# Designed miniproteins, single chains, continued (4): the designs that were tried, part 102

Each design is a single chain, and the fold is of that chain. pLDDT is the mean over its residues in the fold that is shown.

## One batch from the design tools (miniprotein)

Design m15536
Fold by ESMFold2-Fast:
Structure m15536 (fold): chain A 55 residues (1-55)
Amino acid sequence: NIAAAIKEVSELLKKYGVTPVAIEEAVNHLRSLTSAEDADIALTVAQSVLREVYK
């Protein structure tokens, strides 16, 4: 579900101190992805990057 993926990404970005403007841009970009599969991949990549950066 793309809406659930958007919520999780937004919450993670807020947790790691990303600005509200950047979060909104990321959310809009995720909404432009065509499918739930694309959204799931984007969420997985975002989680991996955040985990690596804030290790």
Scores: mean pLDDT 65

Design m15537
Fold by ESMFold2-Fast:
Structure m15537 (fold): chain A 94 residues (1-94)
Amino acid sequence: HMAQLQKDVQEGMLLISSGVGKVVGKNVSKLPADKAKKILDEEVKKSLELIKRLVEEGRLDDAQSVLTMTESMLDTAGYKDLREKFREKYQEIL
């Protein structure tokens, strides 16, 4: 019973995280490229700090939600190179 509830909650959180990332990425893509990149670099830094804390706490599902949100944001904004660097840093934290 508890395992199924946990999976359902995790799936819902991943859907929400992806949706939030798309909204933020779409809004950032409307900005001049230099300002967009600065905002995305700051969001990546904040996401990595949060992921590191969640991993240290053993909250791997929550860390995956932050990963999903951030990747969706970077992909929607069109910054694939930043997304690749973010994933590499995420792998180093694991």
Scores: mean pLDDT 75

Design m15538
Fold by ESMFold2-Fast:
Structure m15538 (fold): chain A 79 residues (1-79)
Amino acid sequence: SPKVQAALEYLEEALRRIREYTKELLANPNATYKQLARMLAEESTIFVSRRIVLKHPERLDEQMKLVDEAVKRAEELRK
């Protein structure tokens, strides 16, 4: 459906953004292993949420809330 397709595009953009944050942390010699692990956990959350939305579109609203929180945590880790 158009609503699911729009959500999948948003999820792809969120995943690309988090991957950029991971790349920035990997290039930063002052980044801690905990920061890297937490950033990878947020990336994993978005990846899993995308798969859930594909199989269970009825869970779209629930999964989008989880993704929004994952993005917020990733942006906090980037600071």
Scores: mean pLDDT 86

Design m15539
Fold by ESMFold2-Fast:
Structure m15539 (fold): chain A 93 residues (1-93)
Amino acid sequence: SKEENLELIKSLSGEDKGYLALVALAEDGEVDIKPYRDKLSEEARENLRDLLSTLNDEDVVELLLSNPNLDLEEAIRIAEEAGRLDIVEKLKK
């Protein structure tokens, strides 16, 4: 269920949350998801399809910002390549 998927997302590390959001952005565009998917934990990877189906734009932004090691410039480039200008605006200060 959506609630079970949201609870799993909340339990993920900040790094997993960030990479999950990068996979979501890359999947929307012509960007290869593999570099971001391969950085996910086994638990996140096993549930990837269901987790991705749960995320909205606000969730994606929050997950990106929850990763303390996230390259924000890389995230912005991926969002731009995916045509997600709304997310680009939210990531810029």
Scores: mean pLDDT 76

Design m15540
Fold by ESMFold2-Fast:
Structure m15540 (fold): chain A 89 residues (1-89)
Amino acid sequence: SMEATEAHKKLDELLQKFYEMVKAGGIKRSELEELLREMILAKAEAENRSLSEEEIEKLIEEAFKEIEESGGVATDANQNERTLKIEED
């Protein structure tokens, strides 16, 4: 088996945090943005990719657009569909 890199471990921890937020049904916009940024960076590191700040911002904007277009529907760790309630800070 391939050993997980530090980047893969970080991504797993961030995914667990995301699943807990999905289960809770609500998240502040700033907290979601921070988590998305960390997930994007961890995934890029795991794939040996370097991202510019502009690329990171674009990916965050695309992720928010996708969430809004889906009506905030996300799947938790148990494959249950939940609506993410994004609250303004």
Scores: mean pLDDT 69

Design m15541
Fold by ESMFold2-Fast:
Structure m15541 (fold): chain A 57 residues (1-57)
Amino acid sequence: GATERARAAAETLGADGLTAAQVAGLLVKSGGAIEARGGPTRVEFVAPDGGRGSAPA
């Protein structure tokens, strides 16, 4: 479902240059299941199953 897709995306998208706006899009699509943390220079994503990625903000 949407949560599974958002989780897979978060794992992939940590690899290359995502913006905070793109992370916000993932949070909306996941219904808040993916957590975003960080500041203006870097954002981390954490999925409910512990999947993780990061990107510059």
Scores: mean pLDDT 55

Design m15542
Fold by ESMFold2-Fast:
Structure m15542 (fold): chain A 99 residues (1-99)
Amino acid sequence: MSKEKLEAETRISMLEIAYAVSLTNARKAEAKGDLAAAAEHYEKAIEYLERLIEELKEAKEKFKDDKEFVERVEKELKRAEEELAEVRARLAAVKAELA
């Protein structure tokens, strides 16, 4: 693994952790009926997930000659884009309940 690839994988992992923590906090707040806190945490989760998607796209382009890495990143990117749609829908539902 090159230093640049290791640095990219480290950034991706940090964003995955930040997203997971924010999503968990959002779900916990929602379960307690704290919709305002849930909305704030879902907005944070979306921000981290959008940054993760950008990092995955950049990594795919930068390391395009590494077929195994590209296949892994493409699977992660598809998952992240699907989760982004779900989290955005959940945030919209929480905001509708607050209104």
Scores: mean pLDDT 89

Design m15543
Fold by ESMFold2-Fast:
Order: sequence, then structure tokens, then C-alpha cells
Structure m15543 (fold): chain A 78 residues (1-78)
Amino acid sequence: MIKKAVDFGKKTGKSMGMSDPTIGAAVGLIKNFSPKKFKAVGDVFKSSGDTDTSDAMNSAKSIKDTYDKLKDQYNKKK
């Protein structure tokens, strides 16, 4: 289930190209992948040895980094 949430977030982000819905999707993904839970989930995925799952995790991190930067820019004073 977590992997599908990651895949959905990544696909939506790419398709929307930094639209408001993309930020919403990233927030939803991050809520499921809290820092503590993301580490625990990462350990499970590493144990599986699945390259596809590792790619999904890298995508989740990229989405989080992009979200953090977008959030900062969007809420910055002009």
C-alpha cells in the first residue's frame, strides 16, 4: 500500500508539473511517510532487496525535497 502511495505521488507530480494538486499529493505522501515511519519503511524495503521499491523510495525523497522548496517559495514574503 505504501509503495502505491509513493508511485501515485510521483506520477501525479510529473504529470501536473508543479500545480497546486501536486503540492497536495506531496503532503499526503509525506503524512504517510513521516520521518520516523519513512526510516522504518526504508529498512523493510532494503530487506526485500527490490530495486523497484528502492527507486520508489528515492522518488519519495525527491518529492519531499521538492515539496519543502515549493512550500518555502510559496509562503515566502514577496
Scores: mean pLDDT 52

Design m15544
Fold by ESMFold2-Fast:
Order: structure tokens, then C-alpha cells, then sequence
Structure m15544 (fold): chain A 60 residues (1-60)
């Protein structure tokens, strides 16, 4: 999990919202997170990195 969060953070900071969402989303889904919980985690990552595309991708 920590490695996936680190890789997603690097992708988000590099401006790659799709890669960040894919990495973190897949890792959280494998850990049993629901779609709602995954969206919440993606939104937190978007707020942390200032990635506007990731913020939009996390929205319902």
C-alpha cells in the first residue's frame, strides 16, 4: 500500500491524473475499499497535490 501511495503521489505531482488515479484506485480496490471510499482517497490526493484533473476525476 505505501509503495502504491508513493507512486500515485509522484504521478499526481507530475500532472498525470489518470496514472495517479489508476495506481491508487487499483491498490485500494485490492485492499477491499468501496467505490465511494476510493473516490474519497482520490479527492484527498488531489487536494494534497493541487491536481485539478485528479480532483474532477474523483468527483461523482
Amino acid sequence: MEKAREEALKAARAGDAAKAAGILGSALQNEGYSGVEISEELRKLAEETGNEQLRQLASI
Scores: mean pLDDT 80

Design m15545
Fold by ESMFold2-Fast:
Structure m15545 (fold): chain A 102 residues (1-102)
Amino acid sequence: IDKAIEYFDLAIKYIDEAIKAVEEGNMDEGMKYLLLGIQHFSKGSDLAKESGIDTTKYDIQVTGLAIRAVGYYLDNDIDGMIDSLKRMREVVLKAKKKILEH
């Protein structure tokens, strides 16, 4: 459980770096940080499932928001990408809270 929380904290850190990069107009750096955030979230989610905590709902939400972020990135839509990243951050926080309540 503690290891899953560490991965979720890393995911949040990378999502925050992605938001900052996109706000500065560096969408390519934002995408790199987004991919790191998703990678760490996935590892945390897998560890949570091994501990008997179902995180599938959060996996689906993160995946959907990642697809939206990629779409906005391809359209050079800074505001859309930031909105998707902020929503993804909220989903990761909800997943973290679910694990802490268990």
Scores: mean pLDDT 88

Design m15546
Fold by ESMFold2-Fast:
Structure m15546 (fold): chain A 77 residues (1-77)
Amino acid sequence: DEVEKLLKEMLESIESRLTEDTTEEQKEALRLAAEFISEMLYKNKLTDELAEEVVSAAMEGDVEKLKEIIEEHKKKL
């Protein structure tokens, strides 16, 4: 499925950004994004819009925004 393929590519991209040169805030954001995407994939609750929103926030290293997105979606589950 194209959505699963896109998410796999996004997760691989996130993982490739987890290097020694990455800041602690960026590492936390990327880890939270990867964990959340994995959970949503496992539950068959992941949409392309949600994936784009989560990856975008993680790539910015915005831990606050990412946590807000995660909390909003988990609250609706």
Scores: mean pLDDT 70

Design m15547
Fold by ESMFold2-Fast:
Structure m15547 (fold): chain A 99 residues (1-99)
Amino acid sequence: SMREDVREAIRRAEEAARRVIANMPALAKLDTPPAPPEVARELEEQLREIERLMREIAGSEELTRDQRLTLLVMRAQVYAGVDKERALALAEELAALLA
């Protein structure tokens, strides 16, 4: 069912969030240069479109905790290889959301 599929997706997002948080110390030690501004903008535009679709599906301008969790996981994973400082900040936000 749709509800079971959504529940499974949320569970996977929570597991991914826990992996992101667990990897923070290793990520902080990496000497990774930040992404070019153009690449960062393109990625943010794609993520905003996903957020727009999530709001449309929810029928609300306000994201639920689970939608926010999914979006933060996606952002953290995207930025982990391109902007270490932003990825770490997103991982901290994920840790706060799971607390």
Scores: mean pLDDT 71

Design m15548
Fold by ESMFold2-Fast:
Structure m15548 (fold): chain A 96 residues (1-96)
Amino acid sequence: SVVEEASRVELPPEVLELLAEFEERLARDPQLPPEVIEEFAERLERLAEEHGLDPAAAAVLLALLKAERARVLGLPLEEVKRLSEEVGKEMLEKFE
């Protein structure tokens, strides 16, 4: 669970609430409109910047939202996997 992973890294309450709201909305409607996914992504980026989230943690959360957006837009599962693997590259670059 994204909320469980996020809570273990002591994220700001506002970020945890956003992730919980996202999971609740997705559970109620797995076919969320793209505009709703984009709103959550923008809100996450704003909160990450305002609260000084660790860049690696922010990248993981953003990639998760992008993957769910790809599913809603009907992109192939291979595209969803590619978006998830993009996080690994970003993390590798930050440790060089």
Scores: mean pLDDT 63

Design m15549
Fold by ESMFold2-Fast:
Structure m15549 (fold): chain A 57 residues (1-57)
Amino acid sequence: SDFYLSVIRSEVPIGGRLLEGLNYLYDNKDYDLLKDIAENSTNPFLRKEAKKLLEKM
């Protein structure tokens, strides 16, 4: 969802909630949002984690 994309793209470190958001997208098979985060997120940690989830899909 657009809301999760906005939160995840934020450079604000909001801890485990960002990882919960990524896992939610993975569980819902939201490939497009996970791929966008992996390619376009300014946070390198989020890019790495999103890429790992995409590798499992």
Scores: mean pLDDT 71

Design m15550
Fold by ESMFold2-Fast:
Structure m15550 (fold): chain A 99 residues (1-99)
Amino acid sequence: SSKEIIEILKEILEIAKELATETDIIKQVGLALRAIGLLIDLERLVKNSEPSEEVIKAMESVIAELKKLAATSTNPFGKKIIEFVVKRLEELLELLKKK
């Protein structure tokens, strides 16, 4: 549902905010794994849902915020993970817009 997709997008953004400034390597890895798990769940939900304007707008907003976090990240590992998430979300958004 649109509500579940938006909730996952918000969780990904909160994880990315933590990851952008995290200095503990073990916590960085844990945050990255959680973000990837949420991406897998998000891709599954989006593939099984009809396109909605609310989801498209939420995804565009989260992508924009993630790009800002990647640009300002003090953590090189976190920056690369956030950039990976951005690329996957952009691909998913284009797929959703073509439906």
Scores: mean pLDDT 86

Design m15551
Fold by ESMFold2-Fast:
Structure m15551 (fold): chain A 65 residues (1-65)
Amino acid sequence: MLDVERIGKILALLDTDGDGTIPASKLVPVLEKHGIHLSEEERALLESYVRDGRFDFVAFAKDHL
């Protein structure tokens, strides 16, 4: 089960621009660094929120919180 609230807090610390997105290339490595290991299904779900190489974690949180 994804801890959506914890994921949002971790990614917000990396969002230095305050735009609610982070580079998609950093998503999985950052979550793994914080002990969050994604299943293939969970990874595909998160990738569905990637636009223009950026993961929209605000939209993800809105749909899952």
Scores: mean pLDDT 78

Design m15552
Fold by ESMFold2-Fast:
Structure m15552 (fold): chain A 79 residues (1-79)
Amino acid sequence: SEEVRKEIRETAEEMVKELVKKPLTEEQYEELLKLAEEILERLYALVKNPGDMTQEQFIAFQQEAVKELEEAVKEAEEK
């Protein structure tokens, strides 16, 4: 729904804001926001249809997704 998309966007903005320690260009910030939104959409899809995924496997997936975003932030800050 549009409400879920808005929540994902707002959550993505907060996540990026918390992880970014140095000022970035508008372009770099937009790229990180898009990645965060994509990660959150993947997590939301798994919450809706986890299939045979255990709670432990879901937590591991969340940790890997957060690590992906953290690495992207570090790479942007190094450019």
Scores: mean pLDDT 78

Design m15553
Fold by ESMFold2-Fast:
Structure m15553 (fold): chain A 62 residues (1-62)
Amino acid sequence: SEMEKKIKELQIERLKRAFDAAEKAYTEARNAGLTDEQAEQVAIDAYRKALEEGDKEIEKKL
């Protein structure tokens, strides 16, 4: 259905944005002098937050 296609496209965009947020958070944390382990945790937290924000955006658009 057209709705299924729209939902799939929105989910892909959500994943792309979450990945970009995680990469940025990791790089900024490393540049700030955090260890790899600490930067990975910051990136995971940013990824989760971006996914949750994306879910809310998709819910509002449907």
Scores: mean pLDDT 85

Design m15554
Fold by ESMFold2-Fast:
Structure m15554 (fold): chain A 87 residues (1-87)
Amino acid sequence: MEADELARRAIELAERALELGLEGVRNSQNISAVSLATAGAIAAIGAKFHAELVLTNPSLNTVENARRALESAEAALEVAEEALRRA
């Protein structure tokens, strides 16, 4: 239950980070901002994949793994938001 709740939150944040990262790539006129937005988008894809593994693989369904996925999603979102601030 707790692991599933954290993993679902990680997926939601990772999807938001990916959306913002792709927005930064498409709309920024600054190459530094585009590079940072790309990094945020890639990190978001990884965080989402990890969170989905926590939900779908019983051997990985732990609070620790879900928390790590959430932290990765939060980091990806911060990078994507920073890219938009530089755009």
Scores: mean pLDDT 86

Design m15555
Fold by ESMFold2-Fast:
Structure m15555 (fold): chain A 75 residues (1-75)
Amino acid sequence: DLVDQTIKLIREQTEREVKKALEEGLEELAERIRKLGDETIAEVEANRDATVEQLVGLVLRYIGDVLDLELEAER
């Protein structure tokens, strides 16, 4: 249940960031963000028994990784 909500949150955030990148013409960035989202969802699905603390940690790492990709694309 909580795992499914976390997967939905990551999916929605990934779709939002991908759409933004595509609207700015950053197709390579959009592809990288999509791949990161898919990989993060797969890790959450592999750990269905994860605690709330572990899920929060995964979400925070995902957000940081997205920001790193965006910063790299602007360089």
Scores: mean pLDDT 82

Design m15556
Fold by ESMFold2-Fast:
Structure m15556 (fold): chain A 72 residues (1-72)
Amino acid sequence: SELEKKARELAEKARAEGHQEAFDLYNRAVQLAKEGKEDEAIAYLLEALARMTSGEVGEKLREQAEAIKADA
């Protein structure tokens, strides 16, 4: 799936840049996408992006991830 492919690409970038927590969250998103759990996969993807992003953008990504998890 496109979501799985994107999560894999972002996981490799996080690993290369030394963001271990983001790498783990992207890999979780990959696994959830493989299982067809699209909303959960998107939530973990956004949480991983939030951990690699500082300031207000990171906070907005975290809030979006939490909202999706609550509805999934």
Scores: mean pLDDT 78

Design m15557
Fold by ESMFold2-Fast:
Order: C-alpha cells, then structure tokens, then sequence
Structure m15557 (fold): chain A 59 residues (1-59)
C-alpha cells in the first residue's frame, strides 16, 4: 500500500480499509494507522468509524 501526493483523505482511508480486508496490514500497522488518524486535525468521526468497521471484519 502506497499513498500518493494529491490523494484525498477519503481515498487514503478507502485504500487502508481495502488493505485491512486483504490482510496486507499487520495488527501493529493497523494500530499505528488508527493512532495516525486519531492525531490528525480535522478528521471526521465517520472516518474513524469506517476504520473500526474494517477492524471488526478482520478480527
């Protein structure tokens, strides 16, 4: 998984969710990704909810 310059936040999150569903992220990488979004200013709660939903699919 690679993030490109000019990607929207929504595109980045969708790419992360796809990687989680495919098992491309380790549990540590997933936790780091969640912490990254938790620390970003202006992240809507709906994006955090999408990530939690993806977490439930892999657990």
Amino acid sequence: MKFKPGMTLEEVIDKIIEAIKKGELTPVEFKMTMLFFDNLPGIPKEYKEKLEEAKKLVE
Scores: mean pLDDT 67

Design m15558
Fold by ESMFold2-Fast:
Structure m15558 (fold): chain A 82 residues (1-82)
Amino acid sequence: SLEELINNLESVIEMVKQGKLETAIKGLEALIEEVGLLPLPEGVRREIIELLQKAKEAAEQGDGETAIKYAEEARRLVEEAL
């Protein structure tokens, strides 16, 4: 559900803030798969996936600040879709 996606996004953002980047990366991978299965408009789904991919890439590079920024933008789009 969209509510579960928001809760999981908040958990991933918290993991990044705690420096748990490896765990956050795995969480972002799971979220990308979950978003692909949700009944969202194609454009919204694609934009959320692109933001989560950017967050994952930033986390893989050790850039927690950028990872949080993209994950928060993705969360905002999910909240708007509720």
Scores: mean pLDDT 87

Design m15559
Fold by ESMFold2-Fast:
Structure m15559 (fold): chain A 93 residues (1-93)
Amino acid sequence: MDKFFEELAKETVENLFSLSKPKQEEFIEQLSEILNLDKKELEELLKNKKREELIKKLKEALKELYENNDYIRLFSFLALLEDMRLAAEKEKE
C-alpha cells in the first residue's frame, strides 16, 4: 500500500516537472484543491525543484485520503493524474 502511494506521488511529480509553466500552474491549483494542500507551498517546492519534499507531501496526502475513506477525492486525483499524463505526452517533442 505505502509503495503504491509513493509510486503515484513520484509519477505526479515527474509529470509536473516535465510540463510547461502554465500547465504546472493549472495542475498545482487542482492538486492543492483535491489533496487539501497549500497551493503556495506546492508552488514554492516546484519553483525550488524540491522533488523529494514534493513527493513526500503528495504521498502523505494520498495516504490520508485513503485512511479517511475519502474515495471521491482519491478518484478525482486519479482522473487528474490521467489528465497530467495526457498533457505531458502532448508536450513531448
Scores: mean pLDDT 84

Design m15560
Fold by ESMFold2-Fast:
Structure m15560 (fold): chain A 68 residues (1-68)
Amino acid sequence: SEVERLIEKIKELAKEDPDIAKTFGLMAAALYRRQGKLEEAGRILIAMGEATNDPALVAEGRKLLAEA
């Protein structure tokens, strides 16, 4: 799926540059939120937060999943 491809790309980017991965993931999550796709946005934020060791992003993603 598109979300699975984005998550994989975020994980790959995080190995090279966590800041770039975070920027890319936040942009992708914002796009999905704009479309009302809260589950997809939440999954992206959780994957990005885990890959970049950012527990606040994981928490935000889990909140979006609860709203979906």
Scores: mean pLDDT 83

Design m15561
Fold by ESMFold2-Fast:
Structure m15561 (fold): chain A 97 residues (1-97)
Amino acid sequence: SLEKEIEEKAKELEKKFKEAGLSFPELDEETLKLLLRAVAIAGILAKYVAEGKVKEEDLEELEKLEEKLLKEGVPLKEQIEEVLKALEKVLERLEKE
């Protein structure tokens, strides 16, 4: 299950951050979990991009989202939520094909 792979990678990242003594005092526990999930999905998508399985249109959507978020000065929590939603949308399209 792809969801299990995402959960396992997110848990590994959380463990590594705790072991490294890394803290993000500006992020609550919920936002940190969303960030870790986004990083896990981004890692999975990077592998599929390298294999040529991700559509150019999906990559362009992610690039446009990054430009929009940087230009509008969106708060970090909202940036993480929007990036996570976009990554999950690309991943769902990849699973359906």
Scores: mean pLDDT 74

Design m15562
Fold by ESMFold2-Fast:
Structure m15562 (fold): chain A 56 residues (1-56)
Amino acid sequence: SSLEAIARMIARSLGISVATARAVLARLQEQKGSFDPNMSLTDQLRLVAEELRASE
């Protein structure tokens, strides 16, 4: 629920699709353990941007 709103915000900020943002968020939550839903939006945006750069 909240993840979709966050994904939309991140997608707009980074110029990517909402589906891509959701996939990256889900991956960070599962594999990194460093993604906290209570983390600030700015920190969430930074983590997603870093994963996108690492992945491509």
Scores: mean pLDDT 72

Design m15563
Fold by ESMFold2-Fast:
Structure m15563 (fold): chain A 74 residues (1-74)
Amino acid sequence: EIDKLAEEISELARELGLSNDEVDELLAEIFEELMKEYEEKNIRMDTEEKHEEFKKELAERLIEKLKKLLEEKK
């Protein structure tokens, strides 16, 4: 389902007129926040399942951020 989330991110970024670099900056910000949460919860990224959970949550947070930006642009 990562591919579907990535497609949704690309669609929202295009709608907002964001460059890939701008999307990457937003992704990096969310990545740092999520990594901090995982560290505080002592969650180890040592299995494929944990990596997939992390990627999915990261993508979902980015999608929510992009949707919020799109609504604010109206």
Scores: mean pLDDT 76

Design m15564
Fold by ESMFold2-Fast:
Structure m15564 (fold): chain A 85 residues (1-85)
Amino acid sequence: MTKEQLREEAEEAYRAGLEAAKEAVEAAEKGDLHTAYLKETASLLLLAAAENLYLKAGDEEGAERVREAAREARKRVEEAIEKAK
């Protein structure tokens, strides 16, 4: 794959990961902890894939943005799940 294709795949995985995190928060707010945990897991895997793809593309700045976004997304999901318990 070209570096451009790797960045495009990284961006796609990043967007999907953030969407999964949003769905995890929404599920937790509805009291659906089972779906919240499944979406949290999906978010973690997708954001990890995005970070790895940015690193393969030589885009360390992109990888750092994903790491920061993943940290914030994880906090939001964990807070929503704790509130729902």
Scores: mean pLDDT 86

Design m15565
Fold by ESMFold2-Fast:
Structure m15565 (fold): chain A 68 residues (1-68)
Amino acid sequence: SAELEARFAELQRLAAEVMARASPEERQEIKRLMLEVLEAREHGSEEEFLAKLDEAIARLRELGARVA
């Protein structure tokens, strides 16, 4: 759906921004979050995919605030 596409694009944008400033430990966490989102997209429902997108975006926003 257009909503899921927009949320996924936002996640990719945030991941790129935060990765550039993140520690090695934070980069590993970001990679794990991205893998969880991709797993939900491949094998989960749309509801599960959206839930994982929201979780990852919220965590990336928190990490972005710390590394700014």
Scores: mean pLDDT 81

Design m15566
Fold by ESMFold2-Fast:
Structure m15566 (fold): chain A 72 residues (1-72)
Amino acid sequence: MTEEMQKLLDEVRAELDELEATDPAVAEATTIPDPEEARRALVEAIGKVKGEEAAREFEEKLDEIEEHLRKV
C-alpha cells in the first residue's frame, strides 16, 4: 500500500474508534457483515451524530480507500 493510503486507513480507524464510543448506532453499523450495508449504515450514523458535512468527508475517505484496493 502507498504511504498516503496507509495514513487514510489509520485516520478512518481512529475516527471509527471515537465514533463507536460516542454513538451505539456507529458501533452497530461496524458489526454488519456485509461491507456495502455496513458502509451505508456507518455514513448515515455519522451524518446524524456529526452532520452531513462530516459524513460526506468520511464517505470520500472510504471511496479513496476502495479505489486503491480495487487496483490490488
Scores: mean pLDDT 71

Design m15567
Fold by ESMFold2-Fast:
Structure m15567 (fold): chain A 79 residues (1-79)
Amino acid sequence: MDEEKARIAAENTGAIIRIIGTKIDAELEGKDTSEIDKKLDEAMKLSRQSDEAIKQGDIDRARELAEKVRKIAEEADKL
């Protein structure tokens, strides 16, 4: 449904913004961002696949991909 699609898209966007925030904080502290950049690239690829699944009406796949994006954001926070 449109509400579920909007929620998944918002969750993906929020996770990407969170990783970007982690990268900015690391750069400001003079830390190496190589691992964060790698996780950001992976999360962006999965987020695009989730958005494509939404367009195809595959909400279950979109949710599974969004969950993977969320886990990557949590892993980036630990770096």
Scores: mean pLDDT 84

Design m15568
Fold by ESMFold2-Fast:
Structure m15568 (fold): chain A 85 residues (1-85)
Amino acid sequence: SFEERLRQIEETMKSMGLSDEDARGSAIGDMAHELVGQAGGLQRSGDFDKANEILDLVSKANRYLADGDLDKAEEEVRKAWEIYS
């Protein structure tokens, strides 16, 4: 499901005229943003440990995105997704 969601977002971004690299970066960023929202839900339900793990991984992913390291950014977002799912 992670791979399918990431691909769908990438295809949407490409349809809006983004390059393959920009589309991938934007898709990873969108997945990271969604996981921040999910972590907020976990915090509201009292699952602080799981929420904090997700937020730490998203923070790492965002640093890799800023550096242009899309492979490492995707790896960290995938780890956060696996904790949530």
Scores: mean pLDDT 87

Design m15569
Fold by ESMFold2-Fast:
Order: C-alpha cells, then sequence, then structure tokens
Structure m15569 (fold): chain A 82 residues (1-82)
C-alpha cells in the first residue's frame, strides 16, 4: 500500500542518516542483526518438527543466543571506536 511504501521510505532515510553519522556502529549492528536472523531461521526450522513444549524451549534458547550475538556485536563495534 501507499502507506507501507511511505513508512519503508522513512525507515530507509533514517538508516542512511544513522549510517552517515556512525558508520562503524552501524556496520557492527547490521552484522549482529544478520547473525540474529540466521539464529532465528535455524531454530524455526527445528521447531517445524517439534511439539508445543519443545517449541517453547527452542524459542527461549533462540532469544538467549540472539541476545548474546547482539551484545558481542555491539561490544566489537564500540571497541573499534576511539
Amino acid sequence: SALKQRLQEQIAAERAAFRAKSPVIFKALEEAGKRSRKIVKEYMEKAKTANKEEQLKLTHEAFAEMSRAVGEGVERGLAEMK
């Protein structure tokens, strides 16, 4: 829809502005985001054959692993600054 296109355009503009001001942090966050998305995909694939209880456990494990990956990415980005 037109509203969705306007929102995507606004998000793209904000990302471009942030990248221009803080390229090192932006790159570190993008890499952390890619890692997190890969973790989610792997756990979702495992969940396809899991029962409800196993799916809940997999969800908790995925969030814990994503949190660690994001934290490590941010720390790496900050270490590259100053």
Scores: mean pLDDT 74

Design m15570
Fold by ESMFold2-Fast:
Structure m15570 (fold): chain A 60 residues (1-60)
Amino acid sequence: AAEAEANREIAAGVKKIADRLTAMYQQALADGDLATSQRYQQGANEAKKVADEYEAKAAA
């Protein structure tokens, strides 16, 4: 169904955002910026949760 395809595309997009936030988290840790690293870690965790929800909807 078209909805399953749309949900899969959204999940893929959100996963890419999670990956970028994880990379930014790692960079902030390497730079010693703990406050910034915590923000990126929280964002990455939220993005992973959203991606998992859309994958579950697409999988049916």
Scores: mean pLDDT 83

Design m15571
Fold by ESMFold2-Fast:
Structure m15571 (fold): chain A 84 residues (1-84)
Amino acid sequence: DYEKRAKEITEKLIKEEKDELLEWAKEVKKKTGLSEEQQKELVVEQLTMRTVAELTKQLGRPLSDEEEDTVAAAAREVAKKEIS
């Protein structure tokens, strides 16, 4: 089940990379004038992209568009709950 694997990967990435991503997004906000909400969205999207990349690496093959959409949706759900 790709949804379950995506959620597990996203939870691990939050534990390992959340602080780094929050600091990066804060610097982007300072340079670009993004809102606080847009700053949070940047972190969510980075976690989502990193989850897709990690699952792709674990499978040793590219995801189909439908598999990527499923994985991205599951990752985004978990990331939004922790960041937003």
Scores: mean pLDDT 83

